# Designs tried in a protein design run: designed miniproteins, single chains, continued (2). Part 98

Each design is a single chain, and the fold is of that chain. pLDDT is the mean over its residues in the fold that is shown.

## One batch from the design tools (miniprotein)

Design m7395
Fold by ESMFold2-Fast:
Structure m7395 (fold): chain A 81 residues (1-81)
Amino acid sequence: PPPSPEEVERIVENAAFAVAEAYLQGFDPEKVINAIVNAFRDKYGDEVAERVEKAMREAYKEVQDNPDLTAARVAARRAAG
């Protein structure tokens, strides 16, 4: 069955932080995006995968435009969780 809307939002949020953190650590964000999006497409279908890809692409653009602000947000999330 498809995940609940709450679970989809959690998946999307976690995926967005994962690509931002990977970029800040010097990993290839395209490989991270492709791996995560393909995994969710296989497990939950195209609709969930499309939402995850959109959020990850937006997070990647944000870290490129505002790396210091994104680093602070990633650090705050890690400290809170």
Scores: mean pLDDT 80

Design m7396
Fold by ESMFold2-Fast:
Structure m7396 (fold): chain A 72 residues (1-72)
Amino acid sequence: MQELETRELPLGDLREQALRAAEELGVPAESVELRFTSTSVIGTAVVDGKRVVVEARPGSDSTTVTVAIVPA
């Protein structure tokens, strides 16, 4: 199954926001592989044969966190 969710959060630590979003999906922070881009923080993990991808991206007044769950 595929699922997409987008959240707006106050400006803050992109790494912490990405890890928190993954934790809300039942993925503990230590199981998330973090990658830093010039514009975002991306966390990835595999849970029960599915790939979880979380991206935290800064905006002007808020941080946008996008979550995608795809078959692995």
Scores: mean pLDDT 73

Design m7397
Fold by ESMFold2-Fast:
Structure m7397 (fold): chain A 74 residues (1-74)
Amino acid sequence: MSPEELFQQFKTLADELIEDVKAGRLSGASAINFLRAYGEELLAHMREQGVPEEEIERLEAYMEEKIAELEKLG
């Protein structure tokens, strides 16, 4: 899977988690824990596969932005 495909997959997951929290189907804390765990595994996998650091940093920054959004939702 390309770095762009991995980023798009992560973005789709983050958006779905935010919508689930807004709809009351998932707690913000559960969504944050899931997104962080998935993101950390994905970042580790990308590093092991030799993905350029710039792509890894881009995904990491996006993850932190989405976690901050989930924290604001409570």
Scores: mean pLDDT 83

Design m7398
Fold by ESMFold2-Fast:
Structure m7398 (fold): chain A 55 residues (1-55)
Amino acid sequence: GGAQAAGKAGAAGDAEGAAAETRKGGWNPSLGRQGAETGDGSGAAAYGAYGAGKG
């Protein structure tokens, strides 16, 4: 990649990743979707509020 492209992609991707990971620190969709008991999260719902509301 390129320095500028990497910077732009990093900024956009970081915002999305930060919202999800800030909540869980490693939100796993497979785990949260079907088998999560403690790893499920309100991350999916909170992520929506986080991005739509503030983040």
Scores: mean pLDDT 45

Design m7399
Fold by ESMFold2-Fast:
Structure m7399 (fold): chain A 89 residues (1-89)
Amino acid sequence: AEAGAEKVAAAIRKAAADPSLREKALEALEEEEREARRLEERGELSPEAAEAILRALEIARKAIEAGEMSAEEEAEIARELARAAELVE
């Protein structure tokens, strides 16, 4: 679970550093946000798990828009995604 969260956070950091991926990355984040909200509405995600995912997506959005992601932001995304995975147990 944690390994998956770290891999996703690392991929987002790479996308943030690549201006050619910016538009596609922002579209992917919007689709992921919409899916998290839909899963919460269907009771397939707890409100706490949905909040953790949405927080990770917001950090990712800001980093992509800035064209740079710090190691602290990458770690925070990984922590929030790992927390969401634990809450879905």
Scores: mean pLDDT 80

Design m7400
Fold by ESMFold2-Fast:
Structure m7400 (fold): chain A 99 residues (1-99)
Amino acid sequence: MPRQISPEVQKRLQELIKRADENVEKSKKLLEVVEKVAKEVEEKYWDDRDITLGAQLGIVAGAAGVSDEELRELARELGLDEAAIKAALEAHRRVKEAV
């Protein structure tokens, strides 16, 4: 069931993506990790859109240098379940190890 996403959450996502892009441009290692994790997420969770979305959010948040708490709050505002939030935190952790 798709949930209505607020304009405020949309703006926060756009700012996170911008910050992630800027950080990736500064670090080849971060770019390589982000690309690898994103491909693995797409291949592993193709049959579960919410888990895929959660993991993708985690990748962006990790590249942007966002905290675990902020990521969890944003995922909840997007209406993601606990499994998707766990996938987001795991992807976030893997990407943050490269920063």
Scores: mean pLDDT 77

Design m7401
Fold by ESMFold2-Fast:
Structure m7401 (fold): chain A 92 residues (1-92)
Amino acid sequence: SSLLERLRALVEEGEAAEAAGDYEAALAKYEEALRVVEELIAREPSSGLQGARVQILDKLGEVYAKLGREEEARRLREEARAQRAAAQAAAA
């Protein structure tokens, strides 16, 4: 879908911004990527999309920490960990 192509582009752009030290730009890209992946999961859930969501949550946690926003960073890291644990439990 066009949304899947957009998701890939947003993650790539976020990673490029993060590598450049532009954490505000990385934050904007990863937040948009999270919205897109959640829309994709709502339409047609898959293990691949669940994995992408966990990756985006981990990246958001890293970027919030780089911006000194520790409360948001902690929340995103806890959410990523919970979703990863749920995916592992479902696969067992």
Scores: mean pLDDT 85

Design m7402
Fold by ESMFold2-Fast:
Structure m7402 (fold): chain A 77 residues (1-77)
Amino acid sequence: VEELLERARKAREESRRAREEGRRLEEEGRELLARDPSKLKEAIELDAEGGVYLILSSSYEIEAESLEKKARELLEK
């Protein structure tokens, strides 16, 4: 049980990092366009990369929730 909770905690940390990175990239793209509208391609690339990190964040959250559910099942029975 302890091992499942530790793995869930690590997955949540990975999710947090990916979310922070994704938001940072989206912010960079937005700021880039605000300063130089001709940088549309670069801004789109930053936004797309940020989107990938947000998807990774969601995947890590699902993993953490699955591990937490498994730990609860073991504790309840």
Scores: mean pLDDT 82

Design m7403
Fold by ESMFold2-Fast:
Structure m7403 (fold): chain A 83 residues (1-83)
Amino acid sequence: AAAAEAARRGAEAFLGTRLGDAGLASLEADRAQLPAQIAALDAQAAALRAQYQRTGDPRYLRQAAILDAARGILEAALALAEA
């Protein structure tokens, strides 16, 4: 199992907790915010990779992997909403 799998499970647990507490109105509000949230996660992951290139610290790559996994989940949710 790659670090990406651990990051994906962490992202799924985080989103699962949020969705467990959310009603339909909250899910609809989250869907309206999905493009902005996806863009923010992409930008933050890119910044973390830039820090890795400067420092060589693998913690930045692990953090970027978590954000990439979360972004992927949100992109999948947006695609399903548009289908």
Scores: mean pLDDT 69

Design m7404
Fold by ESMFold2-Fast:
Structure m7404 (fold): chain A 57 residues (1-57)
Amino acid sequence: SSDLQLKIAEREVMLYGLDLGLPAVEIEKLIDEVKKEAKSVEEFIERGKKRADELAK
């Protein structure tokens, strides 16, 4: 299927992580890891933002 929805979600997680002050390289790695585990776009966004919050501590 088209991964357009996932691509938009990836940009959302990237911008969220950048807003938290995380380096782009760390966010890209986070995105790659969450993509393997998430079963939906909604789960991807939720897990991505949660992991970004954890890394920003």
Scores: mean pLDDT 83

Design m7405
Fold by ESMFold2-Fast:
Structure m7405 (fold): chain A 85 residues (1-85)
Amino acid sequence: MEEVMERMLAKARELIREGRLNAVEAVVPYVAALHLKDEETAAELAKVLSEQQIEDLRRVATEEDEEAEQRLLDALEPEAQALLA
């Protein structure tokens, strides 16, 4: 799992460097950055996320909050929901 999250963060950093990162692409790497304690990458990813998405993603990553997870899934397009599964 950590190796997959590290590869996801590497791709997210590439997209940040290229200026091509959007909110949908930031969601899963943001959770990975929180799990790996990569605060610098998490801060860069947070710049393209709403305050509500950041709050819900932090709850999912740190507290296993099923209500926050459901709100996050409901707010995403179907393709982004599949990415979180």
Scores: mean pLDDT 66

Design m7406
Fold by ESMFold2-Fast:
Structure m7406 (fold): chain A 92 residues (1-92)
Amino acid sequence: RVEQLRRELLEYVYKAGYYFGKAKAYEEAGKLEEAKELYEKSLEYQAEAARAARELEAAAGRAALEALIPEAEEAAKKGYEEGYKEAKKEIE
């Protein structure tokens, strides 16, 4: 269903941002091995988000995908902020 694909896209975009934010915090702390693993996790979720976006475009058209861009940008930003903040607590 189109609604399921929209939810999957937003979820994976959030998770990609979350792990990217965590990776950034670990990188800034000099924990480069952990940062690399977290960046790889972010890339996995970016790939899932790209898959969901392609399926959504195929099912509902380009306009439906484009209409979701502002929500996807908000999800990515929120994920990054929460991931960065959580990683800072873990590094303590």
Scores: mean pLDDT 86

Design m7407
Fold by ESMFold2-Fast:
Structure m7407 (fold): chain A 85 residues (1-85)
Amino acid sequence: EEKEKEIEEEIEALSDTLVERFKELKLVLTEEQIKEAEEYLKKGDIDKAAEVLGNAVKGEMSEEQEKKLRELIKKALKLQIKKRE
């Protein structure tokens, strides 16, 4: 139980850090890139989802896009941990 809680906290901290980095670099995912990354994560293809994130375009991130990016990163990190178990 304690270990699961610490992993959840690390996932949240890493997701927040990565979202802040995207904001600092003025990088944003298009709606098409968000959908593409979600489809890869549904298939368990973390590497392809990460490639989509790496292809982010220059732009200002809206609050909705920030929430979607945070959710994508959290899903990817949770899948990564599950694969190692």
Scores: mean pLDDT 79

Design m7408
Fold by ESMFold2-Fast:
Structure m7408 (fold): chain A 93 residues (1-93)
Amino acid sequence: ALEAEEEALFAELQPERDRLYAEAGVGTREQMRELLDRGIALAERRGNERLALLIRTQVLLHETGDEAARDRLAAALEAGWEAFEEAARELLA
């Protein structure tokens, strides 16, 4: 149930997110943050904690440019969702 909601929500947001990533220019950072904030709110409203954490960590990584944190989160995600959730919560604490 939750996984199906994750796929549906991700599919809903992905085209606009991909479009914003492809568009270089003035305001791209602000537009991306607004889209991601809306995505977080929607994920939380639907009870999709994993997707909300994923979006929150993407926002933080874009703001900080912390490549080491990005690598740690990527490795954790490859290990599984539980490992990702733990790493994400530690990063966001």
Scores: mean pLDDT 65

Design m7409
Fold by ESMFold2-Fast:
Structure m7409 (fold): chain A 112 residues (1-112)
Amino acid sequence: SKLLEAIGLTLRGIGYEFDASFDPNNHELHVKAALEYLKAAKKFLELGDYKMAARMIEKAIKSLEKAPKTPLVEKALEYAKKALKYVTETHDVEKAIKYLEEAIKYLEEYLK
């Protein structure tokens, strides 16, 4: 079920944010939280739940703002913000998913 996948990804993101609250110098936890939230956002868009998708992207953006300011993280943040705009302003789901996939790719490259 795509809904169960979206919920599972959301819970993993919350878990990484919780872990980061006990280890604030482990900046990788903020990137891991953001990655899970962006994956959850994509699943919510595929389900047609644009409100939950927007909330997950906003959570990812907040986590990335706490992450190290590396070029990969900055690109992921840029694409996440573009995805949020396409979800909330233009309702262009296809473009939102494309920009989420770019953000996810940059964060996965960072975590290698």
Scores: mean pLDDT 89

Design m7410
Fold by ESMFold2-Fast:
Order: structure tokens, then sequence, then C-alpha cells
Structure m7410 (fold): chain A 100 residues (1-100)
């Protein structure tokens, strides 16, 4: 199963297209395409889930950088996504919208 999202960085306004492919009940592959045509692939492992909140461990497939990603459900199609770089502690906040 593959889902598509539009991500918007809340601070910069930069836009990304994201595809999420489920590999197992707890494993996903996420592809992020930037407005400049850049493509990054991430391996994603579900760490925690409840009715409104999910936490993931995320690794960039090419660079090996590790992130924690928290997802909060705002509606049936809208989510708040917080990405924390585990080495630097830097945090980026995005709005994610589920695409048709």
Amino acid sequence: MVERYRLVNKQTGEEYEVTVEQISDYEYVVTVTGADGSVEVYDVLLGYRDDTHEEYWVQNRETGELYRVTVTRLSDTEYEVVVTNLETGEEEVYTATLLP
C-alpha cells in the first residue's frame, strides 16, 4: 500500500512530495521529493502509535543520518510532523496533507 502526502515546512514554506510505502506492520519506506527535484529515501520503523500520535525512527538510506519523527493527526487528511535530527538535536516542523 502506497500513500502520498504534500509536506510544507512551517518555518521556510518549502514544499515536498512524500510517498509512504508500507513494508510490514511496523516498517515503511518513505521517498521525499523536493521542489528542486531532489529525491531522498528513508527507512522508517514504527516505535509507538496511539489514536492521534505516532513516533518513528527514520534513517536516510544514502547518508545514514538518524531522525525521530513524531506525527500528530489533526484531521482525516491533515497531520503535524516534527522531525528531530538525533545527532544535532535540530527540529523541523511540517504540515502533511494526504493526497488523492
Scores: mean pLDDT 85

Design m7411
Fold by ESMFold2-Fast:
Structure m7411 (fold): chain A 74 residues (1-74)
Amino acid sequence: MERGREAALRELERDPSDLDGARKAATRALIDDGVPEEEARRLGEEIARESMVDPAEHPDAVQRGQQKQLEKAK
């Protein structure tokens, strides 16, 4: 899970609102690390969400990023 976590954090550091990107990055890293695709997808999603919640002191920052994506029409 180390590679998955690092990949997700790196993606979220670039765009805190990109949960899909973080999930895909974590999943890809986990598959590369030998985790089965099914498990990698589940863990990748969990890692991405957990990483998004990490900055609990700055939940508004995450929401602002999500708002920008929504304003861009999905």
Scores: mean pLDDT 65

Design m7412
Fold by ESMFold2-Fast:
Structure m7412 (fold): chain A 58 residues (1-58)
Amino acid sequence: SDEERIKSLMEHAHMSPEKAKKLIEMENAIQKALNDPSLTREQLVEKMKQLYEEYEKL
């Protein structure tokens, strides 16, 4: 589950709760974007950039 992955990242990778949660959210958002046939390659790249920038701020 996502909760177990967040806990594992916090305990074993020593990530903050905010970063661990955001990493899982980012991974799920990227997976959804990759499976969306309505998105162009350019839109996928921009979405991934936005997610990365949000993660880097934590």
Scores: mean pLDDT 80

Design m7413
Fold by ESMFold2-Fast:
Structure m7413 (fold): chain A 62 residues (1-62)
Amino acid sequence: SAEAAAERQAKIAELRAQKEVGRATTAQNSANASPSVQPYIDAARDGLEALLDAKIAELEAA
């Protein structure tokens, strides 16, 4: 239905916005991090992006 399509697009937009916020936050944390913490920040960033990208792809394929 048109309502279901609009709701799906709204969720995709929210996930894309969360991805951008996550990128900004992890970039700022990375800039202020010690070298010993950097791998954990990198892993958290990569994991979050993978989850968000997978969810966006799932919704786009629906």
Scores: mean pLDDT 84

Design m7414
Fold by ESMFold2-Fast:
Structure m7414 (fold): chain A 75 residues (1-75)
Amino acid sequence: GSDEGEIENLKLIYEDIYKSLKTVESKINFIKNVVKYSENASEKVKNEIKKLLEEFLKKEKDEKVKKAIEEALKK
């Protein structure tokens, strides 16, 4: 369905943005914006965003960014 295509496109955009970010501050701000967006999303979108954040957490080396992602995953 259209929702699945939109979710996949959103995940690709978010992954590309995250990979382009060079500073701890920009990464933390991005994570906060993703959480804010997900608060108004459907359950399916929230679950896919949660999976994406878990993937970011596995790849991240900075402790402050990891903490921001962990806090996002609790919501």
Scores: mean pLDDT 80

Design m7415
Fold by ESMFold2-Fast:
Structure m7415 (fold): chain A 92 residues (1-92)
Amino acid sequence: SRLAELLTKASGEVVTEEQLEEAVKRLKESAKKNPEKVKEFYETGPAFIAEQLAKAEELLKEGKISEEELEAAKLLAELILKIVKEVLEELK
């Protein structure tokens, strides 16, 4: 995936799709143990993430971060929101 490619560039070590899938699995298992925090993040997290991405776009315009760093931030944000939604659906 594009996220695995961007993380490989950022870390200098190969990040595989299998490593990302294992990390997602571990995050979901941890999240299921703290359902109240997951619900709180579902309600407040989207606004917080949108604010952080807006700040990252300003940093890109100032030349302080790369377009690849902004792309990685957006992909990570989408992944986190997807995990939260899937965990909440499984807890119903």
Scores: mean pLDDT 78

Design m7416
Fold by ESMFold2-Fast:
Structure m7416 (fold): chain A 95 residues (1-95)
Amino acid sequence: SMEDLLEKIEEDLERLKKESKELLEQASKVVSQDTLDELKEMFDDLLKRLEDSLQRLKDAVKNGDLNGANSAVREYGIVYGEYRALKDYVRSLIK
């Protein structure tokens, strides 16, 4: 259901926030401060974009806006893909 999807996305977003913090802590041991600051900004941007997409999805669901809900889910998926790419890159640095 859409309710179940919203709960899952919210849980996944909280997991991503914790994961990014842990990855940045590990990266701090192997990258320069300038690189670490850039990675922090990149993760912060992506997480904000995910939060914004989730909020748009919640608003669309409350208003019965099917087109808005579908658009928000698509946007969330695209940004999630960008987050995963950044995560994989950072993991490659700390291996």
Scores: mean pLDDT 89

Design m7417
Fold by ESMFold2-Fast:
Structure m7417 (fold): chain A 70 residues (1-70)
Amino acid sequence: MSEELKKKEEEKRKELRKKALDATKDVIKEMSKLSETSTHDELAEKGRELAPKVAEYGSALREDAGEFYE
């Protein structure tokens, strides 16, 4: 394997890891906001708002896993 190819792989993995970490932090912040909301209806509404972010987080994890588990 060439050094250039190896460097590109490592850079790609670092980028995907940062993306996954950022997505994780965003989801955690939203979950913290949910825990501040104690009413059932408000929790349900916040859950719907969080759903697209969770989907994005899952996609980022899937990409990260695909690169790291080669």
Scores: mean pLDDT 65

Design m7418
Fold by ESMFold2-Fast:
Structure m7418 (fold): chain A 56 residues (1-56)
Amino acid sequence: SALSKEQVEAIAEALGASEEQKKAALAIKDPSGLQVAETLGVSPEELGKVAAEIRV
């Protein structure tokens, strides 16, 4: 499923991503978890863990 801009920003910050990586991820239209993981330089599994922690 596509991630919201708010989710992408929160995930990027939680992972300590650079401002440039965050901007690149936020520029993706309807970003999948796989695309965001690739852009931030993490595994899809790591992204999934962080996303689960950020979600209520």
Scores: mean pLDDT 77

Design m7419
Fold by ESMFold2-Fast:
Structure m7419 (fold): chain A 68 residues (1-68)
Amino acid sequence: MLSEEQLDVLLEALQEHLGLSPEEAEEIREKLLSDDPAEQAEALDRIMGLIGRLSDEQLVALGRRLEA
């Protein structure tokens, strides 16, 4: 389970490295923090797809930020 702070770090990294818009990041954040399982699943699938587009170096950096 991601904390709100960890989610913000993740979305910030996706904006920085992949050009995710602030509007898209806000939409994903709202869906993940909702109590609707369908919205959460859609947002998770979108995030996982975006994470898969990061380089190995970017993934390592993101992992470090999420742990600290």
Scores: mean pLDDT 78

Design m7420
Fold by ESMFold2-Fast:
Structure m7420 (fold): chain A 91 residues (1-91)
Amino acid sequence: MEEEKKKKEEEDIYNAMKLTYEIGFLSFYRKALAEGKLDEAIKKMEEYLEYVKKHYSPREQKAFEEAYKNVKKRLERDLERMRAILEALRS
């Protein structure tokens, strides 16, 4: 009973952390898209992932990496759409 409560609390905290990181990533990339600096933002985020691996706890690192993967899949779809638009406009 006590172990089940702890597992649920840990899962809730983990999911909250992951959602917080996902919101942060979406805001970061949307700003970069608006500024036309998407490639720079991708590179900067990859550098930040290396920072997370060195400085964050294993639990925080896992939440950050999962959030990044989830947001990256979403943004890759948006990026492909943006590339198609830019190619059509050539500007």
Scores: mean pLDDT 75

Design m7421
Fold by ESMFold2-Fast:
Structure m7421 (fold): chain A 83 residues (1-83)
Amino acid sequence: EPEARELSFSEEASEVEKQLIEALKNKDLEKLREIVEELVEEGPEKAVDLLRKLFERGDISPEDAILLSGIMEEIRRERAAAE
């Protein structure tokens, strides 16, 4: 299978970052939940790493980081319950 090279793959991660920041600015909780759910589906470590990266870069506020962490916990609990 002609898989994309790692550099092109990194571009997809950047797209997710943009969508998260946009949803945060719009206070679109449903969109935030959808994006975080996709990240958690790929791996909870990836979601946590992305949030930390955005926070360290100053792309999101501490309040936004708390909101996203709350959404992640809700999704994690729902997925555990749906098991």
Scores: mean pLDDT 70

Design m7422
Fold by ESMFold2-Fast:
Structure m7422 (fold): chain A 76 residues (1-76)
Amino acid sequence: ASPSDVSKEEVEEKLKKEIEENAQQVLDELKKQNPSLTMQDVLDLIDKEIEEAKKRGDEDLVKLGEWVKEAFKSLE
């Protein structure tokens, strides 16, 4: 174990926390630009990006998209 070394796992945990903390702010910004935007619309956009990332074999982007989707799903 090496907390002093920047590991991929530590970076991933940090990104997840930032995504969750910023998810509400991002949603508020999106709704400010388009007041008719629903949570389902946001989730559909994320799903499209995840599918495109899967087609490209970009596993890191797929992971990131799944984290973003989960964060948005936790919002009401």
Scores: mean pLDDT 75

Design m7423
Fold by ESMFold2-Fast:
Structure m7423 (fold): chain A 56 residues (1-56)
Amino acid sequence: ADLSIILSIASDIVTANKSISSAALNSMISYLKSKNYSEASITAILNTINSIIAAN
């Protein structure tokens, strides 16, 4: 259901900015929580996203 939000976030990282919108970030966090990801896993995913942004 929320795959389009995840793809939108990935697109923002790859093509648009060295930043991610708060709305997209909150949607992703909510989605990951709904899929029963641990807080540690969510933090690792967010750190990976920030690392990708910082590398560009």
Scores: mean pLDDT 65

Design m7424
Fold by ESMFold2-Fast:
Structure m7424 (fold): chain A 70 residues (1-70)
Amino acid sequence: LEELAKKAREGVSKVKELAKKNPKAQPIYDEALKLDEEFSEAVSRGDEEKAQELVDKINKLVKEAEKITK
């Protein structure tokens, strides 16, 4: 879980940086914040499978934000 938490934080942080550089990425950052909240809930329940799924979704948002900010 600690490794997943680190990956989730890194993903959200990257989307935040992209949103600061390009306002078009702001809606993607809002989605990343929502997923981060769901991730915190999954971790509090010990739901490792859900935590992994949410990390994967956050990583997908990172790729989407990178694509839109080109």
Scores: mean pLDDT 81

Design m7425
Fold by ESMFold2-Fast:
Structure m7425 (fold): chain A 67 residues (1-67)
Amino acid sequence: DLVQLLYTRPLRDVDLDALEPELVEHLMQVFKLSEEQARELLERVRREGDPNAPLSENINRQLPSIL
């Protein structure tokens, strides 16, 4: 699965802007977030993320703030 592969990549190697529609849909499905919550999560990852950490770690770090 391409999305699972992306989750293991360092944040700096992931084009969040190009992948936003696919990531929003995936986050809504996996974590049962609203579209607004999924977009907020990605915005937090974009602004506050660790570029050297995997995308999955960045998402997990921000997820509790979204609920």
Scores: mean pLDDT 81

Design m7426
Fold by ESMFold2-Fast:
Structure m7426 (fold): chain A 79 residues (1-79)
Amino acid sequence: VEEKAAELKARYPQLAELAELALETARAARESVEEALRKAAELDALYQRERPSLSDEAKEALNELLAEVGRIIAEALKR
C-alpha cells in the first residue's frame, strides 16, 4: 500500500490528499477497525467531492489503491 500510495502521489500530485488518507486508513486497520472504517468514510466522501475534477487515468490509478485498502480492511474484520 505504501508503494502504491507513493507512486500515485508522484504521478498525480492532485491526488496527494486522497493517497495520504488511503494510507492512513490502511494503517488504522492494523490497530483499530473502528478508526479504519471512520477514515474509509472520510476517504469516500473526499473522493466523491474531488472525482469530477480528476482525469480518467487518475481515477483508475486511485481505484487500484482504494481496492488494496479495501482488502486490508476486510482482512482486519476477520480478526
Scores: mean pLDDT 78

Design m7427
Fold by ESMFold2-Fast:
Structure m7427 (fold): chain A 76 residues (1-76)
Amino acid sequence: TEEAIKHLEEAYKLSKNLEVKTAVRAAITSAKDGNLESALMNAQAALRLAKENKESKEVIDSIENAIKALEKEIAE
């Protein structure tokens, strides 16, 4: 959970796109609230928006790392 939040916060800081930032913030809020399934859905939405808006590789990589951390936590 903490690892996923760290990656999402990095994506939020690096992103310059308001739609991506909004989706990442929703994922952070859901993760902090303990709703990992909602956090994963919001992180996946953020990844789609980041790719559509051609965000930097660093933003995309941060979101993908957050998704992997959330998937691992949910699968356990």
Scores: mean pLDDT 85

Design m7428
Fold by ESMFold2-Fast:
Structure m7428 (fold): chain A 69 residues (1-69)
Amino acid sequence: DAEAAALRAELEALLAEARAALDSGDVQTKQQLLIQADRVIRRLASLDLEAALELAGELSTLRQELKAQ
């Protein structure tokens, strides 16, 4: 649970950084952040499926936003 909470916080921070990278147009940085976010969500799913399902929606939304520019 503590590990799941930490992973959730890490994912939220990565999503915020990805939004900032989107604003700057730094393709390499946003790609790296999305890769890290994917790794974190997979880890979270192994520890807490319910939290992972909730956060998967937010991650999906940001991925679409980054692609849709």
Scores: mean pLDDT 75

Design m7429
Fold by ESMFold2-Fast:
Formats: C-alpha cells, structure tokens, sequence
Structure m7429 (fold): chain A 57 residues (1-57)
C-alpha cells in the first residue's frame, strides 16, 4: 500500500547508514504495523524508533 511504501521510505532514510538486512527488517515491521491497523503516521514513527535503536546498538 502507499502507506507501507511511505513508511519503508522513511525507514530507509532514517537507516541510511545501517546494513541492508536491517532496512529489510524495518520494512517488514512497517508492513506488520499497517496490517495491525496503525495509521501511516504511527507506522512511520515506529520504524524511525526502530532505526534509532538499531543505530544505538
């Protein structure tokens, strides 16, 4: 969906310096969040949070 694509794009931007494997995992989290009924904005925030946590590790 457009929402999932927008969330995946935001994750790639937030995770620009992360390995490709991490970006794929974040994309999957966005897809799951949208399927669980989160708004596109909530899904984007979740992915950005995940990217920040990954960068901190």
Amino acid sequence: SAAAEAAARAAREAAADLPESTAVVLGGMYGQAVEEGLSPEEAIRLGERGAREALAA
Scores: mean pLDDT 64

Design m7430
Fold by ESMFold2-Fast:
Structure m7430 (fold): chain A 84 residues (1-84)
Amino acid sequence: SVINQLRQALTHIDNGNYDTAIDLLQQASQQSSGKVKDLINRAIDYLKQGNVIKSLQQLGKAADQLGDQDLSQQIQKRVQDMKS
């Protein structure tokens, strides 16, 4: 499931395991299409650049597009916590 791959990727991002998170997001992207795929690909690009905040913002939008409001809200909270 794409949403389960996003949840697993978020856990790895929280632990600083960015390479594992990127692998999971690449798998999620291959199983996605349209706007969700574009958002996941942007998240991967930002994570590769070390821009965790912008990566999480794209993943939050992807979760929202998938209808997972719980995951979207969890990601938004993480972004807020990182910005102080």
Scores: mean pLDDT 88

